# Ledger of designs, part 1: designed miniproteins, single chains

Scores and structures below are computed, not measured.

Each design is a single chain, and the fold is of that chain. pLDDT is the mean over its residues in the fold that is shown.

## One batch from the design tools (miniprotein)

Design m1
Fold by ESMFold2-Fast:
Structure m1 (fold): chain A 64 residues (1-64)
Amino acid sequence: GPTLLAVRHDLRTELGMTDEQVARLLEMARAGASLEEITRFLVEEVGASREDAEGAARGLLAAV
């Protein structure tokens, strides 16, 4: 499965996320945020497409 390091790298390089946005997303995932909540954050706060956001959310939840 994906490593947390690889997921962090992809979030920064493919979605253009800041270190602060990545940290918030990791806190959400560790606090038990759902796939829908993480996808919504990526769409609304990061500006990712829904397709890219869902892929990233699934990768993150598999790594955490």
Scores: mean pLDDT 81

Design m2
Fold by ESMFold2-Fast:
Structure m2 (fold): chain A 90 residues (1-90)
Amino acid sequence: DTAARGQAAIDALKALLPHLTPEQVRNALGLLLVSYALHKPEELTDELIEELFKDESPERIEAVKAAYRHFGSLEALVQAAIDILAAGAL
């Protein structure tokens, strides 16, 4: 179930980022998916994350960095973001 997988992913992200609201997490993941679709990078460096999200708050930049470190690959992070957003599991 995509909703169950989305909820598991958001629970993991909340453990890493306990001060963010579900709406802030959803907005950051949406921006990540848009940036990924436009640029299709093979991996996310800290410098690339900072450039893609330069107009966002420092907290949102750190949220993306923490999520990437947690999921261990860009493919896993993108899949988690898709599952969260598609399921509405925030």
Scores: mean pLDDT 66

Design m3
Fold by ESMFold2-Fast:
Structure m3 (fold): chain A 78 residues (1-78)
Amino acid sequence: MPLNYVITVQAEPRPGLAKEVEEAAKKVEGVIDAHAIQRPDGTVVLSVLAEDREAAEKAKEAVEKVPGVKSATLEPHG
């Protein structure tokens, strides 16, 4: 059953970062949709609709590969 997961991304603020994070997550098998919002402090909040938690974990791994990302945390409540 698909569920919404939240991934909090710590990164240096830059134009297009939220879009790149969102696109990286969308390329992961088992991710149905993803939406990213960048906060003024550079934090990106990524909402992932994934078929299971393993797909959400793979989305976290994909996001960590985006240039400028320092860390990504999958929220325990997703």
Scores: mean pLDDT 80

Design m4
Fold by ESMFold2-Fast:
Structure m4 (fold): chain A 80 residues (1-80)
Amino acid sequence: AGAGTAASPEEAFALAVLTALNQGYSVDEAARIAERVALQAGMPEEEVKRWRDEIRGMTPEEARAWAASRLTPEQAAAVA
């Protein structure tokens, strides 16, 4: 699985955000899901909190754009 696979904890966070938003979750819910996924992937708690807080203030459209910018076009397309 190339296109939809996260290679880093940062990509795992971004992929989880985009996936959750595409499943109809709110930005706040997507941020909570992504926080859990990133922590499991080994992202430092400090960094996870920074990423979470950054997206929490966004619209769903802004959060999707933020997540997609952290992924390859193929990764973003795989979860659309």
Scores: mean pLDDT 77

Design m5
Fold by ESMFold2-Fast:
Structure m5 (fold): chain A 102 residues (1-102)
Amino acid sequence: MVKITLSGPKEVKAGSSATVTATATNIEGENDYLVRLTVKDKETGEVLAQAEKIIKPGESATVTVTVSNLKAGHTYVATAEVIDLKTGKIVARSKPLEIKVV
């Protein structure tokens, strides 16, 4: 079973940066998984940042992205997914983290 969680700010000031961290654990997996962290503008769907890491059976991995120059009145959504490299299927998703810019 793969577990994935997100950590990061829920509110930031315009023109600042936000750092988002995804933590994935592969305690009982037999396969390699790809952990993908993506930050998008909620209104436009524009991808601002993406990072990926392979996690092997029994490993825990952390993936971090920083997004900068955040626009007032926008909401940015961070999502993390775990993809089974054998099947190409998404096997786990984090709860989305919404970052509001004030």
Scores: mean pLDDT 83

Design m6
Fold by ESMFold2-Fast:
Structure m6 (fold): chain A 69 residues (1-69)
Amino acid sequence: MKKKKEEELKILEKASEEVKPFGSELFAKTRAASDAAGLPPQERADALSDAGSEVNKKTNEVIEKLEKE
């Protein structure tokens, strides 16, 4: 049944659009903070991974909100 899949895709697209500016800002801030702190490459990678986890968490929260509407 194609309608249910189309609704899921619309929710994912809307969530992506809402999270995109948040993710871009968070990654930019994480890179700037890592550069300012002089973190070694491994710790910079870990910080970016943590930022990615926050973006995923925000994306899931937006998806849940949209599914409740």
Scores: mean pLDDT 78

Design m7
Fold by ESMFold2-Fast:
Structure m7 (fold): chain A 87 residues (1-87)
Amino acid sequence: SAAAAAFKAAADEFNAKYGEKLENTDFNEIEERLKDFLAEKQKQIDELVEALRRGENVDEQLKKLQDIYLQIMKEVEKVLEEIEEEK
């Protein structure tokens, strides 16, 4: 699907730009900084997964799920930039 292709392209771009920084960053620090954000996104993911299990409007629900994962990647990118600036 177009949504899956867009997600893969964004993930590949993220890994190319931030993969090395991510390997050199304490993952626990990222989790601590994003704790509330990740908790909110996890709730949204759980609701979408339940909707997907019902089989209604699968393409729309998958697009929403992929949009949430793209938002998570963007916030991780922001945290990595903030950590870099603090050095």
Scores: mean pLDDT 72

Design m8
Fold by ESMFold2-Fast:
Structure m8 (fold): chain A 129 residues (1-129)
Amino acid sequence: MEPPPLSPEEVELVDRAVDESIRLVEEITGYTLSEEQREEVRALFRDLAQRLLAAARAAKWTPAQIQDLTVDYARGLLEIARQLSSPVDQMQMLALALALLRFTEAYTGVRTPEMAALEEEIIEELRRL
């Protein structure tokens, strides 16, 4: 079932999170993604955020439950990135992981120690590319 569309406010949070994450990835790696590659990350993240918010609303998840799920999912993206042979594909997966953490911080108003620690792990992985 297709999830309901994001509100205008949710779209602003999603777009800010993904654009800030793409910029950070480019700054750390020294590589500039093409506009096509950036739009792929934006499209994937919009879909992911829409599904996450639909699930959270349906299940009536607390902010803490959203934060815990976000950490687990972002860690999964980091592990997938480590298995990819293409640096560009790794950068796109790491951008998605960062966007998810940033979006959740903005949406819940809280940056947990676990979210902060995972962001540092992702940044260290980007520095190795």
Scores: mean pLDDT 86

Design m9
Fold by ESMFold2-Fast:
Structure m9 (fold): chain A 83 residues (1-83)
Amino acid sequence: SMMSSAELALEAFEIVADYYESQGDLERAQEVRKAGEEGAKEGIDFDRTKELLANLAPPEFLPIIAKAKSLAELIQALREKTA
């Protein structure tokens, strides 16, 4: 079945959190995961996901986050950036 917007948003936050963890930044990884989990409980949408990730993600991710037009595009771009 189709994933909800909250499930897609959680995936975007997990990609960013996993990136921080891979860089040894466990504190930022936990902050990003917590924001994603709290957002999902509140019914987070695409626009709010972009706003939160713009504040939490590494600066080099900001152009990718800004260019995304949907959660699916955001997830794809984040995966490509972190590969």
Scores: mean pLDDT 85

Design m10
Fold by ESMFold2-Fast:
Structure m10 (fold): chain A 72 residues (1-72)
Amino acid sequence: KEKIKKLIEELRKKGKFEEAEFLEELLKQAKTEEEYLQVYNVGLTLLNPSSEESEKLKPELIEFYKKLLEEK
């Protein structure tokens, strides 16, 4: 949980406010250790996108995890 909050802060420092808000949304929906790990991995991807391919994957990853968390 705290690691995810640190990723959110790092995203904000880099001016990636949209990505930071998406991570906060996912974090609020997470309930289990497995879900927290998945949100953390999304955060790592958002912090380290250096290609167009990485940027294209972000919306798909966010939607996937949102649906997963809603369905439990």
Scores: mean pLDDT 67

Design m11
Fold by ESMFold2-Fast:
Structure m11 (fold): chain A 68 residues (1-68)
Amino acid sequence: SSVEEELEARIEELEARAPELSVEEVIAQGKAIADEANRLKVPEEVKERLERRVLGIYMRTLARAAAE
């Protein structure tokens, strides 16, 4: 669906920009995507997939911060 495509596009953009953002900015953007998915009432299966992708971005961002 267009909603799923828009949320996926936002996740791809966040992933691409994450190395240039602070941990706090990545968390804030990820939360905004999750809040939008909840507001749009996407199916649970779609929400789980999106949340898993956002979690991956968080984990990589924290790993980069820890390596500094």
Scores: mean pLDDT 84

Design m12
Fold by ESMFold2-Fast:
Structure m12 (fold): chain A 93 residues (1-93)
Amino acid sequence: NEQIELLKKALEGKPLENPVFLTDEEVEKYRHLVNALAMAAVGILPSKELIKRVAEEIKNSLKVAQAFANFVYEHRSPALIELAKEIIKELEK
């Protein structure tokens, strides 16, 4: 699964070849990802329900997976690393 491999690379501290950024319209569309990233950036792990919704957004969009992986790579907080691990578990189901 390409989404899982992207997240694993970010967890290993490997950069994405081409960083991907969400547009303003995509930020509104993928609000669960944006909220989860905002929480994790300040050290708060999102709820299991929010993690499941983010995993669904990642399953449905490679661009969302790339944006998430890039954010994890760049910021690398303990909460972001844990969020990425939890999302990988949801993607493997």
Scores: mean pLDDT 80

Design m13
Fold by ESMFold2-Fast:
Structure m13 (fold): chain A 90 residues (1-90)
Amino acid sequence: TKDEKLEQAKKEAEEQIKKIEEYAKELEEARKTGSMSLEEINEIAEEAARHYEEALEYGKLDKELEEEAERAYDRAMAAGAEAYDRALEK
């Protein structure tokens, strides 16, 4: 049914958002510890961007999920920039 397709799209968007939040947490840890290389930080940031694009495709009909995906992505990008700056200080 149409409702089943919408429910599936919402679940897919939620799973993508969860992955973005996990990447944000990894980048926040990298910023704190300085343990990641510039290459590793860039790879995680690129994965977060890919999951954000997927979340937007599924969340296009749900403004709340779209805004949640944007917040998760912004968090990941901010953490990635800070982790990158810390890695450059070595």
Scores: mean pLDDT 82

Design m14
Fold by ESMFold2-Fast:
Structure m14 (fold): chain A 87 residues (1-87)
Amino acid sequence: SLEEVLSKLQKEMEENAKKAKEIRDQRDARFDSLVAEMKADPERKEDVEFLEKQLAYLEKQDPLVADIMRFAALQALERYEAERKAA
């Protein structure tokens, strides 16, 4: 029946939403951890706080764009820290 098909679809949507949330939460936790480490450095604090404010603004305007930008920011910050530690 259509009811059985819709019930199965709802279950699949809930499971997929849970998995997507777990991946996002792990990425956001990594970003927050890196940001906290960088803010402990007085030379980086102002730039990192500016980035946080921009991402917070984007989250209110377009959550999808904010999500993409947070991922790009995480990659950029991880590269920066790797380069700093290699110096």
Scores: mean pLDDT 82

Design m15
Fold by ESMFold2-Fast:
Structure m15 (fold): chain A 77 residues (1-77)
Amino acid sequence: MKEDLQAVIDKALEAAETTGSLTEEQVKLVEEAREKIDSDPEEAAELYIRARELQAPEEHLPLLEEERRALAELLAA
């Protein structure tokens, strides 16, 4: 469960390092999310979604809401 969230965040950080697709602020949010997975997975998920929201155009916001719901369900099980 938490391992799945960790894997998603790890892939985002690897993508940022490889392609430079994330801004410095987005990388910081993803790193903070990664650190909080074990202590506060709910906050970790929210920080990750915030990082995605900063990059996403307005048309992608509904998809981020669906992703947020999926992460909440993942954390609840």
Scores: mean pLDDT 67

Design m16
Fold by ESMFold2-Fast:
Structure m16 (fold): chain A 94 residues (1-94)
Amino acid sequence: EALEYLKEAFRYFAEDLKEKNKELSEEEIEKALEEVERMLERAAAGEETPEALELRRMLERGLPNLEKNLEEAKKAGNELLVKAYELLLKAAEL
């Protein structure tokens, strides 16, 4: 379940980035999303690759700011970021 919430959260981040950003192509954003999803799958499988360990460390350090980021997204009316941060918080509780 945590893996599915993380994957969906990063998909919402990618959609938000596509709407805001005119400099990166949609193809570049999709490629980055595929790479993140691959790292999430390896981490969920219990693989201790350097990339999976770094991703876990980044998520752990980001956790205290997730609630703040969620409130900022709500104030901005950014539904994509709201969904992304809500899913990250659900994954963190599992």
Scores: mean pLDDT 73

Design m17
Fold by ESMFold2-Fast:
Structure m17 (fold): chain A 72 residues (1-72)
Amino acid sequence: PLSAEEEKEALEKGIKDAEEKIKKAEEAGDLETAKEMLKKTIEELEEVIKKSKYKEVKELAEKAKKEFEEKL
């Protein structure tokens, strides 16, 4: 099992990686792939919110989910 700090670091890294990949798809003009990646990332963040036992991790995931939903 991961600690709160390890889960938070993993989530932050995952969010940054997703943002970078989505941006690259958008810059390439592949809007369908970018939209699919956005939907997948939102779904993954929702799972983190449901499964994490740590309030700070849930709050980070909820904030990130809202930001990605605004881009959709």
Scores: mean pLDDT 82

Design m18
Fold by ESMFold2-Fast:
Structure m18 (fold): chain A 101 residues (1-101)
Amino acid sequence: AELAAARAARELGPAVDVRAYDTKTDEEGLRAVERAAEEWRRSGSDRVLAVVVTHRLSDEDLAKAQELLAEAGPGVVVSAASTALREEQLARARALAAAVA
């Protein structure tokens, strides 16, 4: 769990504000995203926010989590389930970081 979050944070690089949470359920994941978005919004950061949750969110809850981040600013949720999904989420984070850099 922790190792997966650490790897995602390393792969995203210094252009992204990375916040990693060890989560066990979709509900915990959604709460982690909401908390991270609130703290990021309070910080006034202009960097892309990437919220890494160790529990794989369902497609429905992942969409909900992305909407919560979109309300705060440029951000992505990284929920490690499969290599393909992980790469897609990491590519999205890098693309947003490049767009705001």
Scores: mean pLDDT 69

Design m19
Fold by ESMFold2-Fast:
Structure m19 (fold): chain A 60 residues (1-60)
Amino acid sequence: EIEEEIEKVKKGIELYDEAVEQAKKDNEPQQLIENGKQAVELAKELLENGKFPELLKQAR
C-alpha cells in the first residue's frame, strides 16, 4: 500500500541526509555536498506536497 511505500521513501531520505553529512565529514568536494543537500531538500518538498509519483521517479 502507498503508506508503506511513503515510509520507505522517508527512510531513504533520512539515509541520504546522513550520507551527505558523512560526505561533509570525509571532506568530499563542497559542490557534491551542496548538490546532495539540494536533492534531499527537493525530495522532502515533493513528499510534503503529496507529489509522491514524482519522488518515486527520482528514487530509481
Scores: mean pLDDT 70

Design m20
Fold by ESMFold2-Fast:
Structure m20 (fold): chain A 101 residues (1-101)
Amino acid sequence: EERVKELEEIRDKIRKGELTDEQMKALVPELIDIVKNSKDPDEVTAALLALSEIAYRGYREYADEIVEAVKPYLKDKNPKVRAAALSVVGALYANFIPVDL
């Protein structure tokens, strides 16, 4: 629960433009690690939503790594996790970044 709140705060900061490009780039591998290794669906959801805000900002250099981390969650049993994964895909598409599913 505490880690979920931290991830939600990170997402809010990205959305408000309070983080630098360097800070956002540093967050990408950390958020991908949480998405790949966390067994808590709430942590995975929060990390995916933070990644969707970064993806909306562009950062095309990380697009392939983000897509590969997100793909398994598009078929997840938890509708909250699926919705978060779809948000990442939608953010990539909004920036004309191709997504191969």
Scores: mean pLDDT 81

Design m21
Fold by ESMFold2-Fast:
Structure m21 (fold): chain A 58 residues (1-58)
Amino acid sequence: MPEEIVLTATAPTAAEALRAAAERAREYQKSHGAVIKDTRFAVLPDGRYRVTVTLVRE
């Protein structure tokens, strides 16, 4: 059972990427007992945004 889980989402805007990443994290939390520990942002070479969410169990 991995203690740390990493989820990513990519979208044309930072707000959309953050929303998608948050939705994935929330869905994961419904199925697994995990909490969000970190959120990172990156701008991709094509102008899209990537949001990476790190969750830790317990």
Scores: mean pLDDT 78

Design m22
Fold by ESMFold2-Fast:
Structure m22 (fold): chain A 65 residues (1-65)
Amino acid sequence: SSTEDLIAALLARFREELLASPSWSREEKLAAMDALIETYRPLLSPEQYAALRAAGEALVAEVDA
Protein backbone atom coordinates (compact mmCIF):
# COMPACT_ATOMS: atom_id res chain seq x y z
CA SER A 1 0.00 0.00 0.00
CA SER A 2 1.04 3.67 -0.35
CA THR A 3 1.19 3.96 3.46
CA GLU A 4 3.51 0.93 3.71
CA ASP A 5 5.73 2.51 1.02
CA LEU A 6 5.70 5.80 2.97
CA ILE A 7 6.68 4.04 6.24
CA ALA A 8 9.53 2.18 4.48
CA ALA A 9 10.77 5.45 2.90
CA LEU A 10 10.62 7.31 6.24
CA LEU A 11 12.60 4.56 8.00
CA ALA A 12 15.24 4.52 5.22
CA ARG A 13 15.55 8.33 5.39
CA PHE A 14 15.79 8.25 9.21
CA ARG A 15 18.53 5.60 9.05
CA GLU A 16 20.54 7.79 6.63
CA GLU A 17 20.03 10.83 8.91
CA LEU A 18 21.27 8.85 11.96
CA LEU A 19 24.35 7.60 10.06
CA ALA A 20 25.09 11.18 8.89
CA SER A 21 24.79 12.48 12.50
CA PRO A 22 27.26 10.41 14.61
CA SER A 23 27.69 13.34 17.07
CA TRP A 24 24.02 13.14 18.15
CA SER A 25 23.27 11.86 21.66
CA ARG A 26 20.67 9.11 22.11
CA GLU A 27 18.28 11.82 23.41
CA GLU A 28 18.80 13.88 20.21
CA LYS A 29 18.29 10.78 18.00
CA LEU A 30 15.03 9.91 19.79
CA ALA A 31 13.87 13.55 19.56
CA ALA A 32 14.52 13.49 15.78
CA MET A 33 12.51 10.23 15.55
CA ASP A 34 9.62 11.76 17.55
CA ALA A 35 9.60 14.88 15.32
CA LEU A 36 9.50 12.75 12.14
CA ILE A 37 6.71 10.48 13.42
CA GLU A 38 4.57 13.40 14.70
CA THR A 39 4.86 15.11 11.27
CA TYR A 40 3.23 12.05 9.63
CA ARG A 41 1.01 10.97 12.55
CA PRO A 42 -2.26 12.25 10.93
CA LEU A 43 -1.65 9.86 7.98
CA LEU A 44 -1.11 6.79 10.20
CA SER A 45 -3.48 4.36 11.91
CA PRO A 46 -2.78 3.67 15.63
CA GLU A 47 -1.26 0.30 14.61
CA GLN A 48 0.98 1.92 11.95
CA TYR A 49 2.01 4.66 14.41
CA ALA A 50 3.03 2.05 17.01
CA ALA A 51 4.92 -0.03 14.39
CA LEU A 52 6.78 3.03 13.00
CA ARG A 53 7.74 4.18 16.51
CA ALA A 54 9.02 0.69 17.45
CA ALA A 55 11.01 0.44 14.19
CA GLY A 56 12.47 3.93 14.74
CA GLU A 57 13.57 3.02 18.29
CA ALA A 58 15.16 -0.18 16.92
CA LEU A 59 17.08 1.88 14.32
CA VAL A 60 18.45 4.19 17.05
CA ALA A 61 19.60 1.11 19.02
CA GLU A 62 21.14 -0.44 15.85
CA VAL A 63 23.23 2.64 14.87
CA ASP A 64 24.44 3.06 18.50
CA ALA A 65 25.71 -0.55 18.53
Scores: mean pLDDT 82

Design m23
Fold by ESMFold2-Fast:
Structure m23 (fold): chain A 55 residues (1-55)
Amino acid sequence: MELTAPEEVLEEGVRRVVNGEGTTAQVAEELGVAPSTVGRAVQHYLASGTISKFR
């Protein structure tokens, strides 16, 4: 990771969505990020197993 708090926040958000702790929209609201951002991170994670390469 660079010094990117958003990347760590996205990783946590992806885990919560994937584990069924909330919907993409709900988790995004709780983390203060856009729902589309969390949605793309979840899709990337499911395709590649990581979000660290998401640009």
Scores: mean pLDDT 68

Design m24
Fold by ESMFold2-Fast:
Structure m24 (fold): chain A 108 residues (1-108)
Amino acid sequence: SRLLELAQQLLRMAKTELALRVAGALGLLAYTETRDLEAISERMEAALASPQLPASDEELIELLVEAARILGESEEFIREIRESPVEEAMELVIERLEARLREARAAL
């Protein structure tokens, strides 16, 4: 899953509480699509245990934009991410991810 790949990239690039929440939500959303919990858990744990790679705010923003595009978010929302500071962009993305996870749980 590309969402899982983005979650792993985020965990390697940023180890802030917000980044961990975003990556965790991306991983859970990937799980709702594939149901392969063991493979997802192993890949997420490996990424979290990896040393933090140097990453710019611009690289983090582009990762968040790619996640938003995969989720089918509007071009207006993508523009808002690009125009926001990285922390605010992460907060915008986590709100959308948590909404999608609520919808996925309602379908269970």
Scores: mean pLDDT 82

Design m25
Fold by ESMFold2-Fast:
Structure m25 (fold): chain A 87 residues (1-87)
Amino acid sequence: ALERIREAAYETVMKESNGKASDEAARIAAGVALSIAFSGGMTLEEAEKILRNILKEKGLSDEQIDAAVKALPAAVETARRELERLR
């Protein structure tokens, strides 16, 4: 179940960024999106900051970071839709 949600969020990041986020950034963004979908208290602003910090520590370019962050809202919505299907 969690694996499928993460995969769906990953694919959303790749499609929304047209591959610009890179595979590594898209995987990390998918994990952050899943965390937001599970946590009713985490804001999109807080999640964006967490994602940006992780990607910077991984040595990704500003373009890759911006692409992943821009795709984050869509990935969160994908994760939320997949979670609803599991109830």
Scores: mean pLDDT 81

Design m26
Fold by ESMFold2-Fast:
Structure m26 (fold): chain A 83 residues (1-83)
Amino acid sequence: SEALEYLERALSLTTNPKVQRYLELSIRSLKEGNYEEGKRYVEEAIRELQRIMMAGGTMNEVRALEELNKALGSIDRELARQA
């Protein structure tokens, strides 16, 4: 799944434990076929990354956010296909 590849790349770019936890939960949910739950965890990871960036992030947070937005787009396309 393209979404899983994007999430694994984002996970490699972050050292923040909360972001890592949300990404691991999202990956698990997507592997179980629960795209709605997977999307929720991606959105939580994005919110946490945005908080970090407002407090003074690095280029790794920017790159992680780009990968998460790509994952979100992939999940949304799959959800639209299921509807």
Scores: mean pLDDT 87

Design m27
Fold by ESMFold2-Fast:
Structure m27 (fold): chain A 69 residues (1-69)
Amino acid sequence: SPKEFVEALKKRYGKDEFTREEVAEVLSELFGISRKQALAVIDAAFPGKETYTEEELEKLAEFVEEILG
């Protein structure tokens, strides 16, 4: 779920904003996709972004669930 994704990121990194690399790492682990695939999905959802807030990450997780689920 979007909430589980955000909670996993906060637990791992202990902060409120995350880099593209940090988001890709957790996304790949939770959805069982490669890091390269995770980066491609992130770039498709938010082209040109380098950092993500909790609100943006919830929207990203919803987008990923729609594509993969």
Scores: mean pLDDT 80

Design m28
Fold by ESMFold2-Fast:
Structure m28 (fold): chain A 77 residues (1-77)
Amino acid sequence: GVVEALRRMLERALSHAETNPEDAAVTNIKTFAEFLIKVAKDQGVSEETAELLREAAEKSKNPKVSEILKEAAEKAE
């Protein structure tokens, strides 16, 4: 389903963030989060997507990435 696809995309984005320079990782995660929020609203899965973003924020090793994902989760609701 859509939520499962969004989860897979988010997992890939986090993996890429761990391998890129911090500035690039922050920019990429921010852009990706904005895209995810748009897709979630268009597909009617905003609450499920907000939960995925919160879980990703808690698992992130980068504090800046974690903050961006928490902000995105609030915007997705």
Scores: mean pLDDT 78

Design m29
Fold by ESMFold2-Fast:
Structure m29 (fold): chain A 108 residues (1-108)
Amino acid sequence: SALAERYRRRLEEFGAKRRVVIDSDPESARRAGREAIAAALEAEAAGHTLAEYDVEATADGRAVGFQLLVSKEGEPVFALLVVLDSPEARRAFAEEAGRRFEEARAAE
């Protein structure tokens, strides 16, 4: 898709500080959700901020998400591109990411 192509070009700017997840399997998507939230929480603890966030759901139930974190100096730290190719993978990712975020919030 045009959105996924746009974000692939954006990821080329980050070299080794990028992650791409392309998944139609609910179990792998659930794991990706856990890892994405863990990375975001570690970045927040280090004082990094979310500079870009974009999510598009397609009419056929797929989703494409992009996230960029930057340092206090505005330098890119981490970029994540997630492409979820099935409604089941999208649900598994969202449920696990939400659950992990709530657990982290409750632990404080």
Scores: mean pLDDT 67

Design m30
Fold by ESMFold2-Fast:
Structure m30 (fold): chain A 82 residues (1-82)
Amino acid sequence: MSPKAEKILEAIEERAKKLEKPFESGEEALAFIRDVLKEVLPDDPAVQALTNSTPNEIYPVLERLGIDPEEVAEIIEKNSIK
């Protein structure tokens, strides 16, 4: 994984750990991922253009950034049940 992808994945993990409540739905979890990407990559026009939080919109962006969508799914699962 590239250093940029590692940094993004680490930011997602750290922000997920700071959640006061677990994700109630997959849609909520993907919206969280979208918002973290927008904050971590303010200078990326494609990331900033993200409006929907569906797998079909988020996963291609993660793959373009060199991030395995399965690693993101594991973070979501760990923070969906407490």
Scores: mean pLDDT 76

Design m31
Fold by ESMFold2-Fast:
Structure m31 (fold): chain A 91 residues (1-91)
Amino acid sequence: AVSQDTIDKAKAAGVDALQVGQETVLGESLGPMPAGVDLAIRGTREQLDKFFDIPAEELKSGVVVGVGNDRFAVLAVVEEGDYLTVYLKRL
C-alpha cells in the first residue's frame, strides 16, 4: 500500500489530483486506473518538482523515483494542458 508520507507530501506540494489505485485521495478523479497502476498524480511542473525526489523534467517511463517512504517506477507521463499526469507502480 502507498504510505501516508507519500499522500502528505502530495498535499504539501499542492498537487492538482492524487489517486491511489481506483480511489481518489486529492482533487478530482483521474478516471479508472489501468492494470498495474498503484498511484496517479496530476500537477504542474512546479508542484511535481516539490513532490518527487527528481526534477519533473526527468520524469519518463522506466525511471525509478522516491517519494516519502515509497519507491515507484514511472509507467507513463501524459501532458494535459498545463498539467502532467504521472502513472506509477509501487516497487
Scores: mean pLDDT 84

Design m32
Fold by ESMFold2-Fast:
Structure m32 (fold): chain A 88 residues (1-88)
Amino acid sequence: HMEKVYEFVAEVAKKMGREDVTVEYLKSLPVSKQVAYTLLGVAARIEDREGVLAQVKEKTGVDLEKKLSQFELDFVIGVLIAEGALTL
């Protein structure tokens, strides 16, 4: 299940200009860093959920809410912010 989430994150990051965020890279992340990224996504959603989702949709055409659970959405957002694909 998480493998499909990693594939999705890598595709979205690539569309946002970050080709270094690969499935291989995401699989190599220690559990502590994956948790930290998920918490970063939670924080971003609490601050400005609509702005974050609009930024991804504008740059990629992807509607994150249509394909992901809340946990998966938080992880994806957190990775995109941490890796510099999303600007604050």
Scores: mean pLDDT 79

Design m33
Fold by ESMFold2-Fast:
Structure m33 (fold): chain A 91 residues (1-91)
Amino acid sequence: SMEERRNLLRQAAEKARELADELVAKGYDPDFARMVRKIAELLENEEDPELAAAIGLIGASVLYVTAKNKGDEELRKGLEEIRDLLAAALA
């Protein structure tokens, strides 16, 4: 349902915000942290929930591949959780 999709987007946005804040607190790459925060902002502000989920999933997937290539398991796991929520929102 549309309500279930909005709830999944809200959860994904919350996780993306938490991840971005954690990256800033740890002194991680500020450009990477900014990109994670932009995903949260997209999910919160885009009025079309399907479009929000689709673009958010693309963004999170690009960042996921980057985290995987850097060997950052904690960051990879956080991005995987965001991706799973967005994929569920598109189902």
Scores: mean pLDDT 87

Design m34
Fold by ESMFold2-Fast:
Structure m34 (fold): chain A 55 residues (1-55)
Amino acid sequence: GPEEERARERGYEAGKALGEQLGLEVALAFVRKNAGDDPALLEGGEEGAREGAAA
């Protein structure tokens, strides 16, 4: 639903910034720690981290 889409978007943007600044391994660790049990935040954050680290 809209809340899940918004959580994925927030995760993506945060993960992307972290990936750009810290690299993939550190960004993934941070995303996993901060997403808790929210699968939408985790999914978006991991995708963002991978794209940010690749940029």
Scores: mean pLDDT 81

Design m35
Fold by ESMFold2-Fast:
Structure m35 (fold): chain A 87 residues (1-87)
Amino acid sequence: SMEELKKEAEELIKEAEEIKKELERLSQQYPGYRALLDFYIEQLEALIKEIKEAIEKEDEKKLRTMIEKLRSWIEQAKAFIAKLKAA
């Protein structure tokens, strides 16, 4: 349902915002990786914006698609963060 997708989107947005803060902290610690970290932040921000617009318009199809994209980018960002911290 739209309400279930909205709840899922809000949880993922919250996770994405926490990941953005971690990426911002890492950009200060690893200036050589700033361009890559900024790229991940930009992708997360763009998807959060698209999800919020889909919720406002009650566009269930777009919301479902954007949720899947945000989930994918969250996992990619987490993998990058883990790799950077392990170096």
Scores: mean pLDDT 88

